# Designed miniproteins, single chains, continued (2): the designs that were tried, part 48

Each design is a single chain, and the fold is of that chain. pLDDT is the mean over its residues in the fold that is shown.

## One batch from the design tools (miniprotein)

Design m5640
Fold by ESMFold2-Fast:
Structure m5640 (fold): chain A 77 residues (1-77)
Amino acid sequence: SLAERIIAVAQEAIDNAEKIKEELSKVIGEENAEKAVKIILEGAQRAIELAQQGDVQGALDAIGETLRKIKEIVEEA
């Protein structure tokens, strides 16, 4: 199901948070990478919670909000 795919992708982001931070640090610097990873972790956890409740639209909205916040950090870096 779409909910299961959302959970899988969000969980993968959580599991790989340290690697994501390391790779982002090379591009946007350590401080901005730390901010970005915190947003990714919060957004991923929210998307999982909503998808587990069957709120697929809410989970997608949470992902969209997370990506928007990441874009703002990257553009300000």
Scores: mean pLDDT 87

Design m5641
Fold by ESMFold2-Fast:
Structure m5641 (fold): chain A 86 residues (1-86)
Amino acid sequence: MAALEREAALIANTSREEALARAQELAELLRKVRELIEAGKEEEAEKLLAEYFKETLGLPEEEARKYAKHLVELIKNGELSDTIGL
């Protein structure tokens, strides 16, 4: 086993695992948001999404809250799939 082969395999596997981990995190986030909406806790769902947008996208609080509110409305109206595709 050459060091270069190990590095190439690690990079490829890490990129795949990172993509899967991010997809899983987003799926779990949207699942929790949907559960909060179904429980009538729409403000908590909005706050959870706003925090994600601030942490992950670096959005200002007001912008994050606007996007979070819009996304909650889309989920509530059934216009957005919380399964994130397939």
Scores: mean pLDDT 67

Design m5642
Fold by ESMFold2-Fast:
Structure m5642 (fold): chain A 100 residues (1-100)
Amino acid sequence: SIQDQLRQNQDRVDQFIQDINNMVDYIQNNPDMPIDVMDQMMNQMRDRGNEVLDSIGQVRVQAQDQGDQQTVQQSFQLGTQVTTTMFNASDTVTDIRSRS
């Protein structure tokens, strides 16, 4: 059901946020790490984030087609959490790199 997919997306978003925050903390504690390693971690974040956003988008479209306004709103909020997490991580990593 759409509700089951929404719950799966909520779990994926929560896990994504936790993993990305852990990644940022690791980079902050190891600011002299090789650039290629940092870039690989950031690329993995972007790939995972895009996969999560795609899943959210599919549920949102299905909910909109069914007139499920609540699920549309919740899907929009989940998408915002993913994009905000990626933006904050990118901003923090850019700041760390500028201090090196």
Scores: mean pLDDT 88

Design m5643
Fold by ESMFold2-Fast:
Structure m5643 (fold): chain A 61 residues (1-61)
Amino acid sequence: SALAEAMVEAGGSPEVARRAAEAVEAGDWQKAQDAGTLAVARSGSAAAGEVVGRALRERGL
């Protein structure tokens, strides 16, 4: 998915990126935010969290 690819490019792991993409598609805001927070904590970069936040806004979440 485009979201998972963007998260990996921003420094997120492929596993966390996939979890975030699945959560966004399911409309699960809490799980998507959790995955974004984990990606930021592991990468040291806010970029992965910003990618998740943008995807949630585009979905109206």
Scores: mean pLDDT 79

Design m5644
Fold by ESMFold2-Fast:
Structure m5644 (fold): chain A 73 residues (1-73)
Amino acid sequence: STDEAIRNGKKIQELIDKAVEYAKKGDMKKAKEYKEKAIELLREQGFSEEDIEEFEKLLDEWIKTGKRPEPLS
C-alpha cells in the first residue's frame, strides 16, 4: 500500500512536470496528454472529485503560464 502510493506519487509528479515542460515549449497537445494522464492517476489513487477538480484548475494555470508545479504530498 505505502510503496504503491509512493510510486504513484512520483509518477504523478513526473507527469505534471512533463505537462508544464511541454507547455513551456509550446507543445500544447503533449501538455494536455500529460495533464490527462496525471488526472487519471489521481482518480485511480482515490482522490475525491473535488480535490481532482481543484488540482486540475491549478494545473491548467501552470500549463497556461508555463510555471513549474509544486510537488504533491
Scores: mean pLDDT 75

Design m5645
Fold by ESMFold2-Fast:
Structure m5645 (fold): chain A 71 residues (1-71)
Amino acid sequence: PVESPFSPEFVKLMEELIKKYKLDLTNEKDREKLIELVAEELVKRTGLPLEVAKQMVEPDVRRYVEELLKK
């Protein structure tokens, strides 16, 4: 509905992870879990260390969650 600043692949991954793991994005623990799951998928695709992947994905995941919770 709204043009996202995120890549379509990244948005699709987040949507699939939220549905697969039944994440409640109003819960901070589930938001942290989403960050970890997205980071793990990035590690699988790129071979980056998990800590680096988490640092790279966290701001984008948190922005996506904020957008989703506002609307």
Scores: mean pLDDT 77

Design m5646
Fold by ESMFold2-Fast:
Structure m5646 (fold): chain A 74 residues (1-74)
Amino acid sequence: SAEDWVEEMLAQLEANRDNPEKQAELLRELLTFAKGTPDLSDANFHRILAAYLDFAARHPEAAAEVAKEKIVPP
């Protein structure tokens, strides 16, 4: 399920806390999933947002690059 996949991805983010490049890769996957899933639950959205904000606090430059990918015009 989408909930199980988000849970697994968030667990991988925590497991890779010492690897910012891998965390950025995982966050791009999560944000792409959120963008492509218009009926994503508020709970899943908040979990993904919280993970991104934690990453941004620790690695602001890498987080900015991840954010740019979501803001690309159509």
Scores: mean pLDDT 78

Design m5647
Fold by ESMFold2-Fast:
Structure m5647 (fold): chain A 98 residues (1-98)
Amino acid sequence: LDELKQRLLEEARKAVEIIIENLKKTEEDVTKYTGRVLRLIGLLLDIELYLKKVTDIEKIEEAYRLVQKAIEYAKKGDIEKAMALLEQAVKLLEEGAK
């Protein structure tokens, strides 16, 4: 359980880093860039917070799969899809943390 949670958090950090690097190269609007970076930091903090409370292995595994998909879309430059997948992972972990 703790190993799976650590792996998920590491992959989530990786997803955020890849998305930020893509935004740095592609987003020329400073306000839009800043807003997206702050949203990504918020998503990462939410994942970390909810993971401390989640005990459902199936929800953690599904969130892990969503984060891995987010990384793949981020690598392809599909930032909107990557962020949507991270938001879906946060929602799933939030449901498991209740």
Scores: mean pLDDT 83

Design m5648
Fold by ESMFold2-Fast:
Structure m5648 (fold): chain A 94 residues (1-94)
Amino acid sequence: VSDEELEEGVRYNLELAKKAVETLGSKKNPTPLEKAKLTYAKGLVAYAQGKYEEAAELFRKAAEGFESLGDLGLAADARALAELAERKAEEAAK
């Protein structure tokens, strides 16, 4: 998957991510999957705000959560976004 395709995915899912942060963030007793999804959604919002270092950390945490639940596909997607965010943070620091 190209960096451009990953970035389009962030833009496409941004509105859904914002709703997920509101809905899951207000939940008193989230499941482990809901916690991983919330962390992933927060990563998408942070990326869209140009907070690339924060987004990278959130995506790595979400990937670990998804992997612990056996969702290797979502874990791989989250890791790819973490690597993209890390590259963007390095570019912004120059």
Scores: mean pLDDT 79

Design m5649
Fold by ESMFold2-Fast:
Structure m5649 (fold): chain A 75 residues (1-75)
Amino acid sequence: SLEELLSELLRAAYAGDVEKAVEYAKKYIEAGGDPEEGIRQLKVVRQTVLDSDLPEAEKKKALEAIEAAIKVFEE
């Protein structure tokens, strides 16, 4: 489902898994997902990462995955 694909995308992004975040972003679009909703949710995750107590190295990885997924939705 679209909800499951979006959930997997957001989990991969938060975990800093760039390859999976990009994979799920593409699958979400291919399944008919709204790119604007995808971007909106990724921006929420971005703020959650910035506000978190995660180590700076983990924050950097998560932000890289988030930006990679946003780029998929903007193309």
Scores: mean pLDDT 87

Design m5650
Fold by ESMFold2-Fast:
Structure m5650 (fold): chain A 77 residues (1-77)
Amino acid sequence: MSLTSPSLRLYFAADAVPNPEVAAELRQLSDEVEDAVRKGDIETMVELAERAYELASKASPDAAELWAKAKHNAIQL
């Protein structure tokens, strides 16, 4: 498991969210992103990752910032 994996990052974002319903949704999206990555479905992977970011930003500005930083780091090298 890679530290820079989008799915792993969604789990970390979920842990930062105080709302348990939102945290559960982020973990579900993390599993769906992992499935899309394994299938090579880039379109679905990107769409799910964007939805996770929107959900995190509604729950907490801190969670949104953590996700944005992780996302940028993963694609930037």
Scores: mean pLDDT 65

Design m5651
Fold by ESMFold2-Fast:
Structure m5651 (fold): chain A 67 residues (1-67)
Amino acid sequence: SALSERARALLAEARRLLAEGRYREAAKQTDHAGVLAVLAGDEALLAEAVELSREAMRGMKEQGLSL
């Protein structure tokens, strides 16, 4: 679906941002992707968004950034 395609694009961008250490921006992308995955009913895509979101949040904490 268009929602699943959009969510995958957001997760691809989130992976790039994570690789660049841009954790706050990655967290925003994974949050948006998670919402789209829920609306699409795509449980596997939601699980992926949650995993990447956890990585982003951990990176933010390690950098001393507020949630």
Scores: mean pLDDT 86

Design m5652
Fold by ESMFold2-Fast:
Structure m5652 (fold): chain A 71 residues (1-71)
Amino acid sequence: SSSSLVQRAQQVIDELKEARSKISDEQLRRTLQTIIDNIKSAIAARDFDRLQLEIMSAGGELVVIESRQRR
């Protein structure tokens, strides 16, 4: 449902914000902020197809960041 998708999007935004707070790389921080902005834009536009794509993109970036943070 759209409600469930928006809830998942908010969780992903929170995860992206937490990730940004832990990294010093300016380019990576900018990339994560762009993804956050894209998700927020999709929610505001009620473009749920775009929102699904943005969540998938964010999930991929979070997996890469988690892999880099694991020792």
Scores: mean pLDDT 82

Design m5653
Fold by ESMFold2-Fast:
Parts: structure tokens; C-alpha cells; sequence
Structure m5653 (fold): chain A 79 residues (1-79)
């Protein structure tokens, strides 16, 4: 959290890939997979994990996918 590079440039290819998989899992309604992916992301970068959830929620809202919005909100509450 105090490392400025982690906040701005510390996004690894692995972490970026996990973020994309998290968004997909949320949009598909796969809560179990979303929780597993989120746990791995939080271990590496909690702020990136939070931003990935916020992005997934925004996409779900734009698509009218209420189930995906609920999953994203519940996961955000656990952070």
C-alpha cells in the first residue's frame, strides 16, 4: 500500500489476468470461482482487487445483470 510503484505500475501480467478472470466469473454468476480469484488477488494487491470488483460491478450494472451486481457488492463488503 505504501509502495507507489505497486499503486501505479506494480500490476503484474498475472494480476491483470486474475482481474479479467474475476470479471468474467462475476458476470457468469460463478460466485465460488470469483471468491477464489479475489482471495489470490487480495494476497498480492488489495487495492487492485478492489478496483477489479468495482469495474466488474460497473459492467454488470451496464448490462442489467442484477445477479452479477449482487455478487460484486457482497465481495466488496468482504474487503
Amino acid sequence: LLDRLMAHYGVTEELSQLGKELEKAILEGDEERARELLKKMVEQNKEFARNALLKAKTQAEALGNEEAVKIAEELLKEL
Scores: mean pLDDT 77

Design m5654
Fold by ESMFold2-Fast:
Structure m5654 (fold): chain A 77 residues (1-77)
Amino acid sequence: FPASVKKASTLLLSKDPQTALNAAKTLLQAKAQSVHQGILTVLQQQQASPAFLNALADVAEQEGDQEFAAALRQLAS
């Protein structure tokens, strides 16, 4: 993955809500389908918590990316 996307994905796990939000916006603004797919793969591989996945899905919906939000919710299930 590009270093910026990998870093942003890591920052989504931050306990600081502002840092997590900025990371999520960076990922959503990239709008590359391959980038979103890569993020889903990493989250699945690392067994990200359902709470984390749902929080990220909420941000994706707010930014208008309903497709990415749906994918995250499916992964959480």
Scores: mean pLDDT 67

Design m5655
Fold by ESMFold2-Fast:
Structure m5655 (fold): chain A 68 residues (1-68)
Amino acid sequence: GAEEALARAREALARAEEAARAGDTKTMQVYGDEAERHIVRAAALGATEEAAALGARLHQVMSEAGLG
């Protein structure tokens, strides 16, 4: 359900943030793409507000690393 999608998005986003801090842009991109897929799924399942918040956070991580 939406809660599972949100949980998977949070886990992937945390790993993307970890990779960004380590300077591993490739791993950050892989986990960022995974987080985005789960965010989109959560929004489709009705968790639009939570998904929007996670999407903004993901965009911030990617923008700071020069990927988005």
Scores: mean pLDDT 85

Design m5656
Fold by ESMFold2-Fast:
Structure m5656 (fold): chain A 66 residues (1-66)
Amino acid sequence: GMDEELRRRLELAREAIEEAAKNRDRTTLLVAIHELQEMLAETTDPELQREIEEAIRLAEEALKTV
């Protein structure tokens, strides 16, 4: 279902964020933030919302260091 697909996309986004931070790839971090914001708008599951928000914070923190 949608929630399972969103969780899969979230895990891929987290991995992409970590790799982009190591590579100082600002463009990939910005794209990940935008995709996560769209995913956040697609769900009403509070647990999934928290996990997506945590991923956004991770990407924003990485963006400050690159």
Scores: mean pLDDT 84

Design m5657
Fold by ESMFold2-Fast:
Structure m5657 (fold): chain A 91 residues (1-91)
Amino acid sequence: SMEEQIAALTEQLLARADEALAAARRALEEYERRREEALAELAAQAGEEFAREVERLAEELRRALEAGDREAAARALARLLALAHEAAQRA
């Protein structure tokens, strides 16, 4: 299930937290730089609901990183990775 996939990804990310969160910070910075364009591209490719969920999770990830909440950041990142995987499978 997606929840089992998210749980497994969260554990993997926490085991490599420094590297994973550093990569997530860089990816979030790039996303924020071109946020409107990125969301429009996602909506065109996978639908508006998918784009909204990515926007929500990116904001959740940003807040967790700012708070230094490694577990919340790992969970948000795991959900983003699970969504990307599902989108790839549907393409």
Scores: mean pLDDT 81

Design m5658
Fold by ESMFold2-Fast:
Order: structure tokens, then C-alpha cells, then sequence
Structure m5658 (fold): chain A 85 residues (1-85)
């Protein structure tokens, strides 16, 4: 879906912004709250579509950002993009 690909790009931008807020600006609580809130909406949407494997990869990408691991976040989102193509 072209829309799902754009949604994933938006999610990647959010994850990179949240990482910057946590790692470079010391705003860990704000970044964690924003990241979780925005990602939960997308996860609920994926659940409603029955896209269980995509949902798990998005959850793993979010957890990677929360743990300070941008490389794993990128890896998981790349797998989501492959499934969404």
C-alpha cells in the first residue's frame, strides 16, 4: 500500500526525533511519552488490519529506539517496508 509506505516514513522520522530528544537533549521522559503515544495509535491500526507480523516489527523498532539502538530500529523498519511493498 502506498499509504502504508508513507506512514512508515512518518514513523521513522518520529523514531529519529525521539532518539535525538533522548540521547542528545536529555528529554528522555518527554521523548518516551511522545514515542509510545504516537506508536500505540499505529499499532492499533495494524491490529485492526490483521497485520500481525508488521505490528511485531513496529513494536521491536519502538523498543530499539527506547533502548537507544537506532541501527536495530532501522533494521526492523526496513523489514516492515519490505512487507508493505
Amino acid sequence: SPQLIEDIKDLERLFRLSYDLMQNKGQTGLASGLLTSQTDGFIDYLDSLGLLDVRRLVEQARDAVLNGDLEKMQEYLEKVRELAS
Scores: mean pLDDT 82

Design m5659
Fold by ESMFold2-Fast:
Structure m5659 (fold): chain A 71 residues (1-71)
Amino acid sequence: SEAERHLAAGYLAYKAGDYETALEHFQRAIEAAPEDSNIRITAARLQAEVARKLGNTELAEKYEALRDKLS
């Protein structure tokens, strides 16, 4: 699926240290995923991890709040 492709691409970018590309793909994974999908929760969690690696605590907290709403 489109959501699965973006989740995989985001994770590969994350492993490569390309955090901005990772965030873009995780956001697209959320947009493409069904409302009740584990992909949305996983992508939001990974967005929070990437934001913390970028030193953006405010953005990380926003992604963590989104993940909690999806859980």
Scores: mean pLDDT 80

Design m5660
Fold by ESMFold2-Fast:
Structure m5660 (fold): chain A 72 residues (1-72)
Amino acid sequence: MLEELKKQLEESRRLGREIVVHWVANLEGRKEDFDELLERVETDPEARQELVAAMDRWAKEIEESLRKFKAE
């Protein structure tokens, strides 16, 4: 029984790690887009609108992911 419990914990840790890696990779992609917008913000007023829209979109996506993650 104890060995079965240890195997379940190892499996759970591996799955959790994969979920976290996937989530972090998604955030890293968003960060690169954000950095590009930040560089443009000083010269393009439209870039400011785009940055605000992007931030709002990312915030909602993070909230949705966190909600789904918390559900299970």
Scores: mean pLDDT 64

Design m5661
Fold by ESMFold2-Fast:
Structure m5661 (fold): chain A 84 residues (1-84)
Amino acid sequence: DDEIRLNFAKAAAIKVVGIPKSDLEDAKSVDEVYKKVEEYLRKKGFSDFEIDIRMGVIDLTRAVLETIYRRDPEAALKIIEEYL
């Protein structure tokens, strides 16, 4: 469950902001994924407000993937495989 939740966070981040998969490989928690995404967006010149909006979209996308997984695990895992 923790590994699946981590993979959902990674997939959501890649899908929403296009952060490279390689930048997320060493992340061991959802908080580490979000910290790496925030640093990535700051380096790209995004404002705090623009970062907050994108982080919100990532979190919503992760929640949607978790909801799909509870109903159809195969469909959710297929989405993860496309990004990871």
Scores: mean pLDDT 85

Design m5662
Fold by ESMFold2-Fast:
Structure m5662 (fold): chain A 59 residues (1-59)
Amino acid sequence: TGAGAAARLVEALRANPDNDVEKILEAIREHGRRFGDVETAERYAELAKKIAEEYKKKK
């Protein structure tokens, strides 16, 4: 499912906060478009943004 793929991308970002957040956001949204589950993709994109913001605050 598209949700499963998006969840894995968020976990990858959690494991390596130095990952290119923009590329991860792109991948999450692309999975949502492919599976027609845009709402779930946007929810995971928001989660990825929050993780990126937390990382920036720490630096």
Scores: mean pLDDT 68

Design m5663
Fold by ESMFold2-Fast:
Order: sequence, then C-alpha cells, then structure tokens
Structure m5663 (fold): chain A 78 residues (1-78)
Amino acid sequence: SFAAYLEGENGTATRAGLLTAGLHPDVTAGSAGDNAAYLAGENGLGAKVAKETAEEFPEVKAGEAPDVRAALDAARAA
C-alpha cells in the first residue's frame, strides 16, 4: 500500500541517518553493543518491508529508493 511505501522510505532514511551517525556516536546513541550489528539489523528490517510491499505493488519499491538522498527527501515530504 502507499502507507507501507512511506513506511519503507522512512526506514531507509533512518538507516541513512544511522550510517551518518556512525561518525557521531552521540547522535546514534549506541544502544546496540556493536554499531556494525546494529546497522545490519536496521538494513534487514528495511529490506523486509521493501520486499513485502513490492510483492503486492511491483511498481512501488518500499525502502528500495535508488539512493539514500531520495529516501531522505521522501521522509521530509511525509
């Protein structure tokens, strides 16, 4: 659905934020013991949402934005 698409975009934007925040641990909050494992978990969640949405709407790619900037722009617009 369109709502799932936006949720996927927000998830992708969050992963982009976490990747950038890896350079600023105070922004990431480092709640996970390992930053690499934490980011891997976030990436997996986004991929799962994107796959589930794409199966129902082949034309809609939830969390599969062509690049991180597009995902961030979508999150700002939402």
Scores: mean pLDDT 44

Design m5664
Fold by ESMFold2-Fast:
Structure m5664 (fold): chain A 83 residues (1-83)
Amino acid sequence: SSHEEILERMRKIVREMESLAEEALKTTDIKEAQKILEEIERLLKEFMELFKSIENPSREAINLMFRAMALLTEVYLAVKKLE
């Protein structure tokens, strides 16, 4: 696949992760927050497989990777706060 096709897929995953993170921050239900965390972990795994397929990752690809990792951390902390 072209680098741009992979980037577009990565952008879509990050947008989905952002939407899920917003839901995690709004919920007071620990089970709902844990389910969102599991979904974000699955999306991050898919994201990392796409990132690993790029021989020379662009600065945008690297920035998307840091954003994805930050979103996982944010949701993880939201789950811990509800415990």
Scores: mean pLDDT 89

Design m5665
Fold by ESMFold2-Fast:
Structure m5665 (fold): chain A 96 residues (1-96)
Amino acid sequence: SLVDELERIRLELARVVADYLNGRITKEEAYERIKELVERAIKLLEGVDPDLAQRIKELYEKAKEAFEKGDDEAFLQAVSEILRVLDEAIRRLRAR
């Protein structure tokens, strides 16, 4: 289901962040995996909650800018906000 796929994306995104923070993957590897997961989440949400999809797009652009500038704190903050928006999306979809 859509909810199950978003939950898998959210879980995998959280694992990528944890692996990066624990030094198991590089920042470049984390960014690449996050990009793929975020693009999948946006595609899934565009058809059901375009406002949440747009919020994730805006947060991803902040994460991309922070990554390109080498601002680790801003990168992690933007990704944490994406995780919060995904939690909100899952909660809303489960309530339908």
Scores: mean pLDDT 88

Design m5666
Fold by ESMFold2-Fast:
Structure m5666 (fold): chain A 65 residues (1-65)
Amino acid sequence: LLQQLAEVLAQTDDPIAQEAAKKFEESVRAAEAGNGQESMKYALEGFDLILKASPEAQEKYTKAR
């Protein structure tokens, strides 16, 4: 799920959405490494960025869930 969200957000023209995509990718990488605390930290940072993104980026995030 987070990997798919990262791919969708990375394709938007919104720089905040692109930063959120990077955070979700870091979250997935941390989870694969067994680092649950870092995974949660990056996921929360990504979600916070989406709340501050443009309405278009927020809509794409909502539809991708």
Scores: mean pLDDT 73

Design m5667
Fold by ESMFold2-Fast:
Structure m5667 (fold): chain A 65 residues (1-65)
Amino acid sequence: SAAREEAIRHAEEAARAQALGLAYYLTGDFDAEVTVERVDDTTLRATATSPKGTAVVTGSLDNHL
């Protein structure tokens, strides 16, 4: 549904922002490359890679009860 597609886009944007923020927190560098990947129907993975290190953030579309 359209609502699900919008929720997925918002989750991807949130995961990207979290990965960038974590990379900046850990390295102090703004030049991180971010890849957002949909692992399954309820899980997203965002990876931010910089010369100083890599930050990985997992986002969920569903909570377990």
Scores: mean pLDDT 73

Design m5668
Fold by ESMFold2-Fast:
Structure m5668 (fold): chain A 110 residues (1-110)
Amino acid sequence: SKEELMELNLELGAITVALAALLHSMKKTEDEKEKEALAEVALKLVDRAIELLKSTGDPDLIKKADELERLREQLRQAIKNRDIDKAIEIIGEIVRLLGEATSKIHEKAL
């Protein structure tokens, strides 16, 4: 329903804001362990966003979930390799994609 889409979009919006805040903190801190911990929190937030998008059954939103799964795997690899610059880049791409997804859901809920 439109109501369920709006509730889902509020949660996706909150995840997007949280990821943007984590990204800012990762850029600002000089502590490599803190950067790694923030990136791991980002992975969990991305997992929730993927679940939400897939739960809609909407083909356009499922395509965005598939792109997020690709970026999530790249993020996981960057974290394992301790490539913080790459992790920051990927989280930025995820934030952009989630912004597109929230805009699309808003249009569908109108």
Scores: mean pLDDT 89

Design m5669
Fold by ESMFold2-Fast:
Structure m5669 (fold): chain A 109 residues (1-109)
Amino acid sequence: DPIEKRIKELEKHQKENEQQTLEDWRRVANSEARNRDQALLREEAQRMLEAYEQGASVRDLLDVYQRVLEGVPREEIEAWIAERNSPEQAAILKEFLDRLLALHAEARA
């Protein structure tokens, strides 16, 4: 079935991209920070890995991270999380959001 084969190839590509993203996060999380920007990136990567270990998907973590970088209000991100996730997954992503916003507030001070 050509359609079924195409879906499997797309799923394989998504898994390979996820694995590469996780490897990149691990590299950044274990790097030495020489300045404040590198320290922030390291801590962000550490928080992403912690949320992933708790059961969050790479896609959801990147989507939350992108919304934070775009300056989307916390309440809108929380509503987006709640709409699309189980209560257990939503709790993990909301904790990640809280930790990420705290890191960004500290970095801006």
Scores: mean pLDDT 81

Design m5670
Fold by ESMFold2-Fast:
Structure m5670 (fold): chain A 73 residues (1-73)
Amino acid sequence: AGKPDPAEVEALRAKLDPLGAKILDIYLEMWESGDTEEAALRQLVLAGLLSEEEVKTLSREELLEKLRELAEK
């Protein structure tokens, strides 16, 4: 519980395209400060990466799973 595994984050970042890497950076900001979580989620909506409905439904764990899916492309 808390920050994600740094080794997993580095491995994921290496496999992501530039867009996926940007999403990962926003996800990591959510772990750095709880105050930035809503701002980070709003940035993802504005970038067209998440819908407003997804932001209400998605947990941090579900966001990480979406990043893994992007890494497999």
Scores: mean pLDDT 66

Design m5671
Fold by ESMFold2-Fast:
Structure m5671 (fold): chain A 68 residues (1-68)
Amino acid sequence: SRADEHAAMQALVDQTKAWIRASDAPQDEKDEYIAAIDQILDMALADDSWTADDVRRVLQAIRDDIRS
């Protein structure tokens, strides 16, 4: 169901935000990434074409960027 997709998106976002908060990145960089992730979730929840897999791919790209 769409509710199950939204729950999966939320879980992925919560997991990624926790990972960012646990990193040694500067606080301003963490705040910027967290704000971007919250915006992505908001857009995904508003657009029925978005899937949890789409959110997962975007979050993975953010994690890869932070690791660089």
Scores: mean pLDDT 88

Design m5672
Fold by ESMFold2-Fast:
Structure m5672 (fold): chain A 70 residues (1-70)
Amino acid sequence: SKKELYDYLLKKLQELYDFMLELGIPKEEAQKKVDELEEKIVEYIKTKSDEEVLEEFEKLVKEEKEKAKK
């Protein structure tokens, strides 16, 4: 269901948040990034298939992890 997809994506956003904190990114900056991604995901869930939402989310998380390492 869309709710199960959303709950799964929130769990993945929490993992991204923890990853950012491990890299020394301030809590406020990490939370702001997670909030921005959550807003995008809510919009994607309304307009895209579950498969498309997962693919877009994986791309966004990968890009943010790569940016955080630089």
Scores: mean pLDDT 82

Design m5673
Fold by ESMFold2-Fast:
Order: structure tokens, then sequence, then C-alpha cells
Structure m5673 (fold): chain A 82 residues (1-82)
């Protein structure tokens, strides 16, 4: 899924991000780590916009993505990775 792909891409940039039990805090940590590493990609920009208060963004393939969808995808991905 696009949401899982976005989360996986950011996680690949910051493998040391620790699970906190708060999905939004984990996504914020991923964004902060990616920016600190100088990673500037479409996925990082979309995550930044969603965390900054955008209700949704349109992906490069024309699919709307919301923060809630990304949080759910990250939660599922985190559980699957355990």
Amino acid sequence: AKEAALSAALRAAAPEIKASGDVRAELQALLDAALALGIESEEVRMLQALLAGEESVVTALGVPLSLAMLEEAWRREREARR
C-alpha cells in the first residue's frame, strides 16, 4: 500500500527509530530523522505536510493520502514487523 511504502521508505532512512506506542510520535520521529539525514523526497514532503496539519495530500499516482491512513498503515506495519 502507498501508506506502508511511505512508512517503509522513511524507516529505511532511520532504522534506529524506537517504538514508543504512539504512532503519530513514531511518524514524527521518522520525519525528524529523515530531515536530519538530509533526505528530501516526495514521501518526506508528504509526511511533513500531513504532520503540519494538511488533512490529505495527493500522491504522485493521484491517490489521496491522509494522516489517519498513514497512521493506520504504520501501526499495521509495526505490528507485522514484530
Scores: mean pLDDT 61

Design m5674
Fold by ESMFold2-Fast:
Structure m5674 (fold): chain A 68 residues (1-68)
Amino acid sequence: MEQKLRDDILEALVLMILGVAKASSKKDKEEMEKMIERMEEIKKEITDPEAIKRVEEAIEELKKLLEE
Protein backbone atom coordinates (compact mmCIF):
# COMPACT_ATOMS: atom_id res chain seq x y z
CA MET A 1 0.00 0.00 0.00
CA GLU A 2 2.95 2.40 0.47
CA GLN A 3 3.62 2.66 -3.28
CA LYS A 4 -0.08 3.20 -4.10
CA LEU A 5 -0.30 5.94 -1.45
CA ARG A 6 2.83 7.59 -2.87
CA ASP A 7 1.47 7.35 -6.44
CA ASP A 8 -1.85 8.89 -5.29
CA ILE A 9 -0.05 11.75 -3.49
CA LEU A 10 2.26 12.40 -6.46
CA GLU A 11 -0.71 12.43 -8.87
CA ALA A 12 -2.54 14.86 -6.57
CA LEU A 13 0.55 17.10 -6.45
CA VAL A 14 0.71 17.18 -10.28
CA LEU A 15 -3.00 18.07 -10.45
CA MET A 16 -2.44 20.86 -7.90
CA ILE A 17 0.40 22.27 -10.02
CA LEU A 18 -1.88 22.20 -13.08
CA GLY A 19 -4.65 23.92 -11.10
CA VAL A 20 -2.28 26.71 -10.04
CA ALA A 21 -1.10 27.17 -13.64
CA LYS A 22 -4.71 27.30 -14.94
CA ALA A 23 -5.61 29.90 -12.28
CA SER A 24 -2.64 32.10 -13.27
CA SER A 25 -3.72 35.29 -15.04
CA LYS A 26 -0.09 36.21 -15.87
CA LYS A 27 0.98 32.96 -17.64
CA ASP A 28 4.70 33.49 -16.99
CA LYS A 29 6.43 31.21 -19.52
CA GLU A 30 9.54 30.68 -17.36
CA GLU A 31 7.46 29.71 -14.31
CA MET A 32 5.22 27.42 -16.39
CA GLU A 33 8.26 25.69 -17.96
CA LYS A 34 9.57 25.13 -14.41
CA MET A 35 6.19 23.63 -13.44
CA ILE A 36 6.34 21.27 -16.45
CA GLU A 37 9.85 20.19 -15.38
CA ARG A 38 8.58 19.44 -11.84
CA MET A 39 5.63 17.44 -13.21
CA GLU A 40 7.98 15.40 -15.44
CA GLU A 41 10.20 14.64 -12.39
CA ILE A 42 7.15 13.54 -10.37
CA LYS A 43 5.99 11.29 -13.25
CA LYS A 44 9.30 9.36 -13.03
CA GLU A 45 8.48 8.42 -9.39
CA ILE A 46 5.03 6.97 -10.24
CA THR A 47 4.68 3.24 -10.96
CA ASP A 48 0.90 2.88 -11.59
CA PRO A 49 0.28 3.03 -15.40
CA GLU A 50 -3.15 4.63 -14.91
CA ALA A 51 -1.67 7.33 -12.65
CA ILE A 52 1.15 7.89 -15.17
CA LYS A 53 -1.45 8.34 -17.94
CA ARG A 54 -3.38 10.93 -15.89
CA VAL A 55 -0.14 12.78 -15.06
CA GLU A 56 0.86 12.78 -18.77
CA GLU A 57 -2.57 14.26 -19.63
CA ALA A 58 -2.02 16.99 -17.00
CA ILE A 59 1.46 17.77 -18.40
CA GLU A 60 0.04 18.03 -21.93
CA GLU A 61 -2.72 20.38 -20.69
CA LEU A 62 -0.10 22.64 -19.08
CA LYS A 63 1.99 22.56 -22.30
CA LYS A 64 -1.09 23.70 -24.24
CA LEU A 65 -1.55 26.60 -21.79
CA LEU A 66 2.09 27.58 -22.41
CA GLU A 67 1.48 27.67 -26.21
CA GLU A 68 -1.42 30.08 -25.64
Scores: mean pLDDT 77

Design m5675
Fold by ESMFold2-Fast:
Structure m5675 (fold): chain A 58 residues (1-58)
Amino acid sequence: SMTEEAKEEGVRIAKELKKKYPSLTPEQAGTAAAMELLRRGFSREQALAGKEAGIKAV
């Protein structure tokens, strides 16, 4: 589903951001991942799912 795709991409983006910017909090990394998902055309609900998954992954 698109929600599953958003969660997987949110995790990838959050981990990459945390690797590049170790000082980012999990919440900041997850929020930035959600913004990127919205830019890619995911819905608000899908981007939120990606944010939550990204926060938990970092």
Scores: mean pLDDT 88

